Designed miniproteins, single chains, continued (4). Designs and how they scored, part 107

Each design is a single chain, and the fold is of that chain. pLDDT is the mean over its residues in the fold that is shown.

## One batch from the design tools (miniprotein)

Design m15948
Fold by ESMFold2-Fast:
Structure m15948 (fold): chain A 73 residues (1-73)
Amino acid sequence: MSEEEFDLEVEIALLRIQVAIARKYAEKTGNEELKQKVDEAERLIDEAERSLKEGNFEVAREKIEQARKLLKE
């Protein structure tokens, strides 16, 4: 495993934790906008993990950044 691959795996794992927390918060508050953003972020994280497994680190990074942007807003 390269250091880059390991770093991306860690980022994906942290984002999955953030998605789980955000989903619980959206459920508790009834925030439909947050729920939509969480669902989209989860999709992007799944695509990032797939790209990472295929060795496409550039696409994985792109998807990770898109997911972060959705969760930040």
Scores: mean pLDDT 83

Design m15949
Fold by ESMFold2-Fast:
Structure m15949 (fold): chain A 56 residues (1-56)
Amino acid sequence: SSSEAEALAEKAKAILLSQGYSEEEAERIMNKLLEILKTGDPVVIRTAKADLAKAE
């Protein structure tokens, strides 16, 4: 779903910022990830969910 993809992208941005990326770079990567997540590829979505859950 679009809401789920947006939530995952937002969490990814927070992780990128914590890893030392600039806000601008993190936002660009987040937007790229959002495009990929919107394709609905279940493998990509599952992997992203698992990685983001570990970062919580």
Scores: mean pLDDT 73

Design m15950
Fold by ESMFold2-Fast:
Structure m15950 (fold): chain A 89 residues (1-89)
Amino acid sequence: SENAKKALEAMRKFLEALEKGDIETARKYLVEAIKALSGITNPKAVRYGVAAGILGTAAIWSAYQGKLDEARRDAEGAIKAVEEALKLE
């Protein structure tokens, strides 16, 4: 769906911002991704959207604590969850 594609694009920009240490820009892209995912109504895809939101939030939290390797792993997990949602839409 267009919502899943928009969320995936936002999540990729989120990861790039985290890798650059720009946590505020990363937070903006995470919010954009969550808003896009909120438009998905397929129950199977919704589960992946929830997972992406949880992992993306964990990545921001880890980044604020300086745990950049954990932030990157969680952000990559969030991207994979959005990619799975895209396959179901």
Scores: mean pLDDT 81

Design m15951
Fold by ESMFold2-Fast:
Structure m15951 (fold): chain A 86 residues (1-86)
Amino acid sequence: MEEEIEELLRRAEELERRAIEAYDAKDYETAARLYREAAELAIEALRLKAEMEPERRAELEEQIARLEELARGTVELLAEKAEELA
């Protein structure tokens, strides 16, 4: 499970890097999609960690909620930029 969490985080980092490249290329639609996917994987990793550490479940669930809010805001802003260019 630790290995699975680490793998999910590595995949999230790769997608985030690709999202930054898309943003630099002004492909905001692709950047928004990749950021959403990266956030989804990071959230899944945190959920698995919460299952492993029941004593920290409440703390980790709070972190998940904050990450979900941040990801939604970022994707919304990127989608608005894509719409402006369309």
Scores: mean pLDDT 81

Design m15952
Fold by ESMFold2-Fast:
Structure m15952 (fold): chain A 69 residues (1-69)
Amino acid sequence: SMEEVLKEIEEIGKKAIEAIKKKDWKTVEELQRQLLRIYLEHADDEEVRKLLNEIGKKIREEIKKIEEE
């Protein structure tokens, strides 16, 4: 169901942020691949695209913090 897909995106996003903070880049790569897979499978779904954009922004901001330190 779409509700399960949205929940999965949020859980993956949360894990990605935690992995970035730990500098666990292997886990970050695996989780980013999962998000890309969901994006490609649900490219025409506005709610999925909106949530993926929000999670993507959070991921980019956390990576930027690490790069600037």
Scores: mean pLDDT 84

Design m15953
Fold by ESMFold2-Fast:
Structure m15953 (fold): chain A 62 residues (1-62)
Amino acid sequence: KPSKEVLEAEVELALAQMDLAILQREKEIHGETPELQAQIDAAQARVDELEKRVKELMEKES
């Protein structure tokens, strides 16, 4: 059974994935700008960090 901490981290990951998807959609609709690309890169890095955190928390609870 995942802990509250794991569930909260999974929710945070899901929200970060949605933020990334929104930025990707903006790129498709309005085209790429250096500012938008920087935001996409930052959002991708955040998703990667949160994925590692979720994995570590799940391993700690096993």
Scores: mean pLDDT 82

Design m15954
Fold by ESMFold2-Fast:
Structure m15954 (fold): chain A 60 residues (1-60)
Amino acid sequence: MEEEIKEVEKLKEEQLRKIEEQIKKAEAEGNQFEIDLLQGIRDLVLGVTNTVLRKLLEKA
């Protein structure tokens, strides 16, 4: 369980880094739609990973 928590946190961090890079590209292009879409994807990643982490931290 502790090892699983670390793996989820690592995946979360990696995915958020990729999204941040894409947002920077969209900002350079002035593409507000792309920025909004990527922020939505970021929120989804945060929501899913936080839900999984919460469930892993809950005692049976």
Scores: mean pLDDT 79

Design m15956
Fold by ESMFold2-Fast:
Structure m15956 (fold): chain A 70 residues (1-70)
Amino acid sequence: SALEEKIAALEKERAKLEEKAVEIYKKKKEAEKKGDKEKAAELQKELEKVVAERNALSAELQKLEQELKK
């Protein structure tokens, strides 16, 4: 169904954002180890943006899953 296809597409996008968040977190930890406070702060802002996008997709997925159960 179109709804199931949309859910699958959003789950794929969520997985990409989760992978991106992990990579940014690793880079942030390396910047912190090197004492690069400016780079660590920049990476923290990028991480927060990716987490916000992931949370928005999770909310949309929850709504679509509720529609699928009706």
Scores: mean pLDDT 85

Design m15957
Fold by ESMFold2-Fast:
Structure m15957 (fold): chain A 57 residues (1-57)
Amino acid sequence: SSEKIRQAMELAGRAAENASDKELTIELLDEAIVLAQDESPALMKNFEERKKEIEEG
């Protein structure tokens, strides 16, 4: 559980560091969502909202 959350946050951090690369950022956030989906609904929702903002912006 804690390890999956750690990995999800690492991926989300890498997405933030690569915000100019839209394709990579979406890919990293998709992986983070998969890791967070059964561990933290709040984190999953946050990553989904970030992905949507990138896709729409």
Scores: mean pLDDT 82

Design m15958
Fold by ESMFold2-Fast:
Structure m15958 (fold): chain A 51 residues (1-51)
Amino acid sequence: SEEEKRRVFRLFDKDGNGLLSSSEAADLARSLNLDPKSEEFHKLLIKLSRK
């Protein structure tokens, strides 16, 4: 599940720089059935982008 979330993050990271634009982040949130402005999604983004 953690690996799958990281894989999906990479798919939406069109620039490949480890950061998502607001548009890419919104698409990722919708694919995960999350509100792009929710605290849950924000925590997920922080978790997926940390090394």
Scores: mean pLDDT 71

Design m15959
Fold by ESMFold2-Fast:
Structure m15959 (fold): chain A 58 residues (1-58)
Amino acid sequence: ITGEQVVLALGRLVAAGLADAERALPVLLQVRDGRISVREAAERLGVSPSTLSRWLRL
């Protein structure tokens, strides 16, 4: 995923009240860097994998 996709997904998560920026940004950066899966990131953020995948535009 790209840095733009990370920023857009972060904005959606914060606007929806599902995560704060300080918690969500490091997790999304780990997905970008290939360190964790989208599913694992979704579990850490307390959202569904389908929602996170859609917001990352995967």
Scores: mean pLDDT 78

Design m15960
Fold by ESMFold2-Fast:
Formats: C-alpha cells, structure tokens, sequence
Structure m15960 (fold): chain A 70 residues (1-70)
C-alpha cells in the first residue's frame, strides 16, 4: 500500500542518517542504539506481513554499521 511505501522510505532515510553519522565518527554503540529505536518504532507501525523483511533489513544494517565503525 502507499502508506507502507511511505513508512519504508522513512525507515531507509533514518537509517541513512545513522550511516552518515558513523562515517563522521559517531560511536558504534550510539548508532546501534538509534537503529534499535527506529527498528522497534517501525515494527509497531508496519503490518505483520512486512515484519520479516524489516527484521532482515535490521540485521543487514547492523552488520553494515559494524563494518563502517573504526
């Protein structure tokens, strides 16, 4: 649905902001905390049929943040 697409876009935009913060020197622990908060927020907003895809995206972004941290 259009609402689900808007939520997906907002989730990705917030994740992109976290990724950029890590690249600029934000500690991994703070970035992961922000990602966890966004994940919980969007899981509560999205229909159950999209939760698996959200869970998979969350795990992939966690791995990305870990690789970007120095």
Amino acid sequence: SEEVMKLAKEFLEKVQEIVEKVKEGTPLEEALKELDEIYEEFKSKLPEEYHKELDEAYEEFKKLLEKLSK
Scores: mean pLDDT 85

Design m15961
Fold by ESMFold2-Fast:
Structure m15961 (fold): chain A 67 residues (1-67)
Amino acid sequence: MEELVKQLEEAIKNGDTGKESQVLAEIIRTLTPEQAAKYSEELSRLIRGARAARESGAGGGIFRVEE
């Protein structure tokens, strides 16, 4: 699980939206509803953090999360 989360964070930082979508989908499909509840907040936080870091450095990576 944590390895997939790190791959998601890396994909977001690199701006690889295809890999981001694939890894996120795999995480969600792998998780049970109980696990999804536990990791939902952590995943949201990691996604926001990684996107903020990319925006600060990339100067062109536009990401929007509805949260």
Scores: mean pLDDT 67

Design m15963
Fold by ESMFold2-Fast:
Structure m15963 (fold): chain A 70 residues (1-70)
Amino acid sequence: SKEELLKKYEELGDKIGEILLKMSPEERIEFAKKLLPLHDKFVEAYENNDLKEMEKYIEEMKKIVEEYEK
């Protein structure tokens, strides 16, 4: 459901926040460059009620987050 996808997105956002606190300014810029296009596409999918696209962009963002986990 849209509600379940929003919860996954919120949990991912919390994890992104924790990672950002541990990063240098240079690392934050690189991380943001990878995430911002996916975030924008997620927001567009959300506005269009496209649950399949929302799930797709959550999973893509999750892959990026996993690359930066220690």
Scores: mean pLDDT 83

Design m15964
Fold by ESMFold2-Fast:
Structure m15964 (fold): chain A 68 residues (1-68)
Amino acid sequence: MNIEEEVEKALEDARELGDEEVVELVERLREDQSEEAIRETLAEVLRRLAARHDLPEDVRARLEASIA
């Protein structure tokens, strides 16, 4: 399923950024992959990453596309 690939990409991006809270949010999706959990987790990840304002635009665009 496409969403599993997006979760894996988000997890790799979060690990590279070194944001432990974002990593924990994405890693929870490995145990709970319900549609609601995926949507909520992606929204929270995007919100936290956007708040940093130092993210590469390509990373932000990928996360926005995953939610939309």
Scores: mean pLDDT 66

Design m15965
Fold by ESMFold2-Fast:
Structure m15965 (fold): chain A 110 residues (1-110)
Amino acid sequence: YANGLAALNAGKYDDAIAAFSALAAKGDAIAYNNLGNAYSNLNLNDKAIAAYKKAIAINPNYAIAYNNLGNAYVNLKNYANAISAYKKALAINPSNATAKSNLASAEAAL
């Protein structure tokens, strides 16, 4: 786990993808979220979305994964799906200032 996060923080996205893919295969929701972050940093938005959806399937209360899913949809200019994801993040954690700000921005972009 630590090796994957170190690789992600160092910009070694191929190493991060390999490390998080191995953990994600074991059913780790946090690993799928981090895998999505690695794909997002490479602008592989469709793969990022798939990874965040897997994280949410394992942990339906994963507010961070919903917020990240919304961000990936914004990168694709899919504001309707971004709004839905941010609303889910806020339903889980109503005090999430980042998700609240992101929701307002996505709604303004419609």
Scores: mean pLDDT 84

Design m15966
Fold by ESMFold2-Fast:
Structure m15966 (fold): chain A 63 residues (1-63)
Amino acid sequence: EELDRAYRIQRLAVERGEPVLSVAYDDVLTGRISPEALLADYERLKKEHPETFERLEKEVRSQ
């Protein structure tokens, strides 16, 4: 669920031309990158673009 939410946020951000996660969802699924790295990227994006990130996260959670 958490990884799926990350993927949905990334996809939505790409659609809107917003800043995206640096960690690829597929890399996490294949074990190349840890879920911890994805969460760290989440914190970075949220800190740099808090308004955008909160809006995207809220929309994804509402789906």
Scores: mean pLDDT 69

Design m15967
Fold by ESMFold2-Fast:
Structure m15967 (fold): chain A 77 residues (1-77)
Amino acid sequence: SELKEQLEKELKSGEEFLKEKLEEYKKILSDEQVKKIEEVIKEYLEKMKEAVEAEDLEEFKKIADEMLEKIQKIIEE
């Protein structure tokens, strides 16, 4: 499926972006905040992989938005 291939590419790009941002966060956030962000990223990337397998673009976007909201909440701690 073209859609599945496109979602897989978006997921991979998102993983690379998050890895880069996590390196920035390690310089400015507490160890506890970094650990919580790592756990959120791990959990939500697994959920996004499920959405890719289901070829569910709407669910993929919803999960991505929820992940970013949870990360922001941790940063505000």
Scores: mean pLDDT 86

Design m15968
Fold by ESMFold2-Fast:
Structure m15968 (fold): chain A 97 residues (1-97)
Amino acid sequence: KKEEEELKKKYNELIKKSEQGIADTLARAREEDPELAALMEKTIENFKPEIEKYKKDNSVESLKKLAFLLDTVQAIGDMLLGLSEVERRREEERRKR
């Protein structure tokens, strides 16, 4: 049915958006928190086999799982980057009084 192809298209659009979001967050992390950037890159490498497996399967279920995984990685990465900035500002303020 046409419905399955439309679902795959929507999940692929979400996947592409999350991949771009991860790339943007990594670019910011490399400038603001290089250690966090390295940790995020390592985490993405660890998930690479699952990402490739889901992309190869190309079912609605696999694309949904991939979209969830990538969105989760991007959201947590962005949140941690924000917290790292808060910690840095607090430490600087404490030292400068």
Scores: mean pLDDT 79

Design m15969
Fold by ESMFold2-Fast:
Structure m15969 (fold): chain A 61 residues (1-61)
Amino acid sequence: GLGVKAIATEDYTATRPDELTLKKGEIVEVLETRSDGRVLVKSLKTGKVGYVPGSVLKPYP
């Protein structure tokens, strides 16, 4: 697909309407990175799109 893949290093629960809930080990496609540390991702499991903190993600080949 387009964009870089990343993996969730920990569970994250959405705290805002534009955020995505992730489980540890979930693989996402990175769509955009923001200067405030938030990352727009697409879950490869669910197809849902939303923001998560970049701190919960690690690059995935």
Scores: mean pLDDT 82

Design m15970
Fold by ESMFold2-Fast:
Structure m15970 (fold): chain A 57 residues (1-57)
Amino acid sequence: PVTLKAKDIRENPEKFKPWSDEILSALEDAPDNALIQAQVVEINGEEKLTLALVGVE
């Protein structure tokens, strides 16, 4: 999994296609310095993006 700051994800949503809108919605209330772990997992034969808050800097 990749760990990124919420601010960096918001500034580069294009890099997370096709999940850009889902990521931005999920991080709407997260502070800019939140550390977000992003992972693509296969669930029922479909690739899905999972996000977890792992800390703040």
Scores: mean pLDDT 74

Design m15971
Fold by ESMFold2-Fast:
Formats: sequence, C-alpha cells, structure tokens
Structure m15971 (fold): chain A 85 residues (1-85)
Amino acid sequence: SPEEAKQRIDELFERMEKLLEEMRRAVAAGNKEAFDQLYEELVKLAKELLDFVMSDPSVTDEEKDEIFARVQRLLAEAQELRARA
C-alpha cells in the first residue's frame, strides 16, 4: 500500500541520516575504521532504498525523483566526509 511504502522509505531515510551523524562523529574522532564501516552501511542502505522504490508500484515517478534527489544529497555529504576521514 502507499502508506506501507511511505513508512518503509521514511524508516530507511531515518537510518541513513543516523549513519551520517555517526560518520560525522567518527571523522571528528579520527576513527577511519569506524568511518569506513559506516560508509559501507550507508551505501548498502541507499541501494536497498533505491531498489525498493524502483520495484514498488505504489511509488509515483514524481516521488521517485524526490527520493533519488534526497539519496544523492546524503551520499554527496558522505563523500565529502570521506575526503576528510
């Protein structure tokens, strides 16, 4: 259902944003090993979210575009953090 799809998408975004927060802390602490693990998990969640969105017919093309843009922003922030790690 559209409601179930939205809940899953929101849950995955909340998890990704939590990982970004933890990645920022890892960079501040100089913990490259922790950062690398968090980065891999973020990329995996991003793929899971995009695969879900592309496969679920409840998600409109307009919603897909917004979701793709948001994922791209989160991954860009992670890449900037990675350059500093």
Scores: mean pLDDT 87

Design m15972
Fold by ESMFold2-Fast:
Structure m15972 (fold): chain A 55 residues (1-55)
Amino acid sequence: MTPEEAFELGYRLAKEEGKTLAEVVELARKQGWSAANIVAAVEGARAAYEEMERK
């Protein structure tokens, strides 16, 4: 998995499933993702929340 793919998954988890940043981290850790991919997924989730806040 690339960091770009991790970003997209984090974005979708936040937008489609309403996952919090902490939940995204927990899911990524239990699936054995690298630290870089966990960070990318959190950034993706943040981007989803920022987009929803922007209207």
Scores: mean pLDDT 79

Design m15973
Fold by ESMFold2-Fast:
Structure m15973 (fold): chain A 56 residues (1-56)
Amino acid sequence: MEEEEKKLFEEANKESLELLKENEDEPATVVTGRALRIIGDTLQEILEKRRKLKEE
């Protein structure tokens, strides 16, 4: 369970870093906003998975 959550977080971090690399020419505010959204979405998914596990 924690392993899956860790994988989701690591994947989101990788996607955020790739987004930064692919969009080096974009304004930092835009790229940072997108990266924060990816991380936020991942945290929300982890939270939902934890809630579902507690339902059992």
Scores: mean pLDDT 72

Design m15974
Fold by ESMFold2-Fast:
Structure m15974 (fold): chain A 77 residues (1-77)
Amino acid sequence: DAAHKADLKALAEELIERGKKALEKYKEKAETDPENKELYEETAKEVEEKIKAAEEALKKGDYESAIEEALSTVRVA
């Protein structure tokens, strides 16, 4: 169903954008909290990897996997 696939794609895109916002917050915390800089940088790398995985799944038309990977960025954040 093309309409259902469009809805899943829109949801995946929305979740990826939320992951990108979480990534920005961790990068900002790495700059503003020098005592925890290493922790925030490592968390930012994990979030970035999940965002990339979600984007690759979107490119392949695997919207279900894209949603799962994007949800992982929110859980880490």
Scores: mean pLDDT 79

Design m15975
Fold by ESMFold2-Fast:
Structure m15975 (fold): chain A 93 residues (1-93)
Amino acid sequence: MPSLKEQLEHLKKVLEEELEYFKELLKKEKNEELKKKLEEVIEGIEELRKLLEEAIKAEEEDKEKALELVKEIQEKLGEIQKKAGEAYELLEK
């Protein structure tokens, strides 16, 4: 199995790619309601990236802190996925 650090680094890369995607989508969007949803998703991804960087750093020095941060990351991922789904629903209307 990949290490926790490798898993967190991979997730960070995926989130960086998704962040660029949503930023490009926001630049082209004219609907104000959808713009707000896209901004919320972007903000959530940026917060999640910060938590990932803290978790990667903590993993080598403070295992308990790293596990706490991983729980926050999992919760934040769920929130972002829900908000992204709401944005996609508005795009299909």
Scores: mean pLDDT 79

Design m15976
Fold by ESMFold2-Fast:
Structure m15976 (fold): chain A 81 residues (1-81)
Amino acid sequence: SMEEIKAIIESAEKYKEYALKLAKELGEVTGDESYYDKVKKQVDAALERAKDPSTAAEGALEIHKIAMEAKQKLEEAKKEK
């Protein structure tokens, strides 16, 4: 339904912001500023998929995976300090 698609898009947008915050912090911890740009391109592409009803679930899942990967990398980088 349109309501379900709206909920998926809202969730995807929240996870996009979360992924970007994690990527920025990881860049600050590692000194690799290029990581933020990479993550931004990936989540922007995945969000466009989330806006398409035929790929909405796939796009949202992609953004969630990107956020979880960024979180894991940040946790690992912090453990090495």
Scores: mean pLDDT 82

Design m15977
Fold by ESMFold2-Fast:
Order: C-alpha cells, then sequence, then structure tokens
Structure m15977 (fold): chain A 65 residues (1-65)
C-alpha cells in the first residue's frame, strides 16, 4: 500500500538490513545489501525474498521495517 511505501522510505531500509547482516554474522557486501533495500522500496522483492537471500527469519525483517 501507499502507507507501507512511505513507512519504508522513513525507515532507513539499507541501515536495517546492514544491521541484520552484522547481527546474524552474514557475509554480504554493502552493494548486495543496497540491492536488497532498493528491491524492497521498489516492490521488486518481497520480505520473503529478502529473508531467503539473507538467510534471516522473515519475522525479524518484518518487525524492524
Amino acid sequence: TAETAERLKKSDTYRILKDLNIAFNRDFTDEEIQELADGIKSGKLSLADVSEKLEVPERYIRTLL
């Protein structure tokens, strides 16, 4: 929805995903994290897609976004 899109713009999606990458000790590059963040903001990637790529439970991504 439009409200969800505005919420994602207000939340630093890149920062949140970068923090999750560190917290779960994943070895993704800043460029890969930025691509995932851009995918969420554009609607090209679902939270489930990002969860699968980062190997982080979807519930953690959903709670922080």
Scores: mean pLDDT 73

Design m15978
Fold by ESMFold2-Fast:
Structure m15978 (fold): chain A 71 residues (1-71)
Amino acid sequence: SDLEEARKLIEEAEELLKKGEKEEAGRKAVQASYLAGHAGDSETARRAAEVAEKAGYGEEAQKAGVRGLLD
């Protein structure tokens, strides 16, 4: 499901952040934001956006989440 995939991507992104791999973490968090938006789960979307912001991808994650919500 979109929610399961989003949660997996958030977990992977958090591990990448711990390793200093900000670019890869940001891209996974942006993808998770889209999937969480598409699933309509605001809590998972919030978590994905938080991880993306820490990676420097906050704006991209916000746009992806909105696009997921509308799709």
Scores: mean pLDDT 87

Design m15979
Fold by ESMFold2-Fast:
Structure m15979 (fold): chain A 102 residues (1-102)
Amino acid sequence: ASPEVEEAVREAAAAVAAAPGAAAEVVGDTLLVGAADVPGRIEAIRAFAEAAGATPGVAATASGGGVVARLASTPEGIAGGPALVEAAREAAAKLAEAGKEA
């Protein structure tokens, strides 16, 4: 993967992992997100997958309490990096809000 793509995926992973109960793993150009223990996670995870998947150069799939998002090592994918990071920050905020409800 290009350095720009790997940097964007790492920044997105860090943004998601800031939410209590969320976990993120990076494999090259691929972001793996899990939030299995967060109440309300399904809505936050679905919203993240939809926002990420709407970004040119991003392929995103939601499954259960998680998301797999891959950023293409293309000019379109490189340009989409900041949008993926912003989607991850929004997802983290929603997961943090969900986690506050007992």
Scores: mean pLDDT 74

Design m15980
Fold by ESMFold2-Fast:
Structure m15980 (fold): chain A 72 residues (1-72)
Amino acid sequence: DELVERLIRLGEEALEEARRRGDEELIEEAERKAREAVERAGVPEEEREELEERAKLVYIGMKKKKEEAAAA
C-alpha cells in the first residue's frame, strides 16, 4: 500500500527529528503502542520485531501527518 509506505517514510523522518530533540516521550510512546498492536494481532515471534518496527514508524508518521493537517 502506497499510503503505508509514505507513512513509514514520514515516521522515519519524524523519529530522526525526535531523536535530535531528545523527545524520549514520543519515542517511548510509539514503541509501546507498536508493541501493543503487534501483541493484539497475534503474529509469530519470527515476524514480531519487524512488525513492531513498522508499526512504530506508521504510528509516528500518522501523528506527524495529523500535526501537519492541523497546522495547515
Scores: mean pLDDT 76

Design m15981
Fold by ESMFold2-Fast:
Structure m15981 (fold): chain A 69 residues (1-69)
Amino acid sequence: MDVEAHKKAFLEAAKKGDLEAMSRHLTALVLAGAYDEAIETVKEGIEIAKDNPELRKALENALKSLERL
């Protein structure tokens, strides 16, 4: 599993507002055990989604869940 490829794909999906693609790539990072990378990637996604309150809230909830693992 390529952690860097999933991070890149997640951030590209975040720029497009593609929640489905973002969810797939974030799940891949979590399943790979790349929790620190998943947390970093979600934080970057929150910055990209700053003008989309619904997406930002979803990412903030995901970040909170990851930080509790």
Scores: mean pLDDT 80

Design m15982
Fold by ESMFold2-Fast:
Structure m15982 (fold): chain A 100 residues (1-100)
Amino acid sequence: DKILELIDQLEENKSDKEKTAQITARLMAEVGKRLGDEMAVDNLTSEALAVFIETYRRLLEEGVPEEEALKISFEEALKVNQQELERQRAALAAEAAARG
């Protein structure tokens, strides 16, 4: 499983920010190939990535088929990713407003 291989590489390289970014980009490309390019994103936030990994592993352990597990876990990760990006935008806007 290429997805699990990339997840293992993320865990092995978690102390290297540059390598984790490159592996995450490869993971997103692999997701795009399997679920359709329209679902692909360049990157996930750390929180969204954690949700993706945990959910995907859990679903596989529960016997959910790989493609179904991938779709469910990625959809959950995208929800978290959107919430985190909205939070980051709000924080940046508030900081900019406070600075004039």
Scores: mean pLDDT 76

Design m15983
Fold by ESMFold2-Fast:
Structure m15983 (fold): chain A 95 residues (1-95)
Amino acid sequence: MAETLEEVAKELREEAKKSEDPEVKEALEKAAELFEEAARLAREGDVSGAVAKAVGAALVLIGTAVDLELQGKEELAEKLREKALEALKKINEAE
C-alpha cells in the first residue's frame, strides 16, 4: 500500500510539471501532497488514516474537475477525474 501511494504521488507530481493550466497544476500538487501523507501513515500502520488522506486527495481532483467543467475546460476536467479514479482503483487493488 505505501509503495502504491508513493507511486501515485510521484505520477501526479510529474503530471503537474507537464501541466500549463495553473489550476490543474495546483490540484495535482495538492493531491500529490495528500498521497505522500497517506503513504507515511500507511508505513506507520495507520491504514485507516492513509485511506482517509487518499480519499481526500481524490476529492481535491474531482472538486477541481467540477470547477474546470464550469469554466468550459471539459478535457482538463475529464483528465483530473480519470486521475482520481485511477488512484482510487490502484489503492483498492493494493489492499
Scores: mean pLDDT 82

Design m15984
Fold by ESMFold2-Fast:
Structure m15984 (fold): chain A 69 residues (1-69)
Amino acid sequence: SKRVEELYLEAVKALVQGKYEEAIKLFEEVLRLDPDSPDAPFILRRLGVLYEKLGDLEKAAEYYALAEG
């Protein structure tokens, strides 16, 4: 979906700008709209890294576990 692609682009833009909380919200919205995407494990791993950068190690571990499948 074009909307999902636009959200992903905005998430990457926020990430490049160091806006980690904004990037997280946008990536979570991408997964909410397209949870069965072949790219979902990649996005889940990225969310794990972002939560780790924010010091939320519990959330990071949860997302890493989801990415493993």
Scores: mean pLDDT 86

Design m15985
Fold by ESMFold2-Fast:
Parts: C-alpha cells; sequence; structure tokens
Structure m15985 (fold): chain A 65 residues (1-65)
C-alpha cells in the first residue's frame, strides 16, 4: 500500500485530518526503523494521539500493508 493510500485510509476510518494522519504514519514508520515492538507503537499512538487500543492496532495493520 502506498503512503498516500495509508493516509487516506486513516482519514476515512478514524475521521482524522490529513495532517494528523500523516503525522501518525510518519511516527509508526520511524518507530519501526528504531526496532520498536507492536506494543510500544500502540502505546505511543494511544498516549500522543488519544487513540483507543483498537484504533492503534488498526493504524499498525494499515501501515504494514
Amino acid sequence: MSREEQIDALMERLGLSRSTAEAIVNEVLELRKQGASLDEIKRTLMERYGLSEEEALLVVALVEE
């Protein structure tokens, strides 16, 4: 999945603005480059963006495609 498709999917499924969706995608990619676990990524998204655990898991799943 392209970065633009990931951003669009987050905007549609979570009702996020484009700027917030872009920030979330960038944060997930940077955390993965650093070797962060799924649990560490989920916690970061929940704490910084106010996402539920289910919403954070959806973000990770969409960025993995």
Scores: mean pLDDT 81

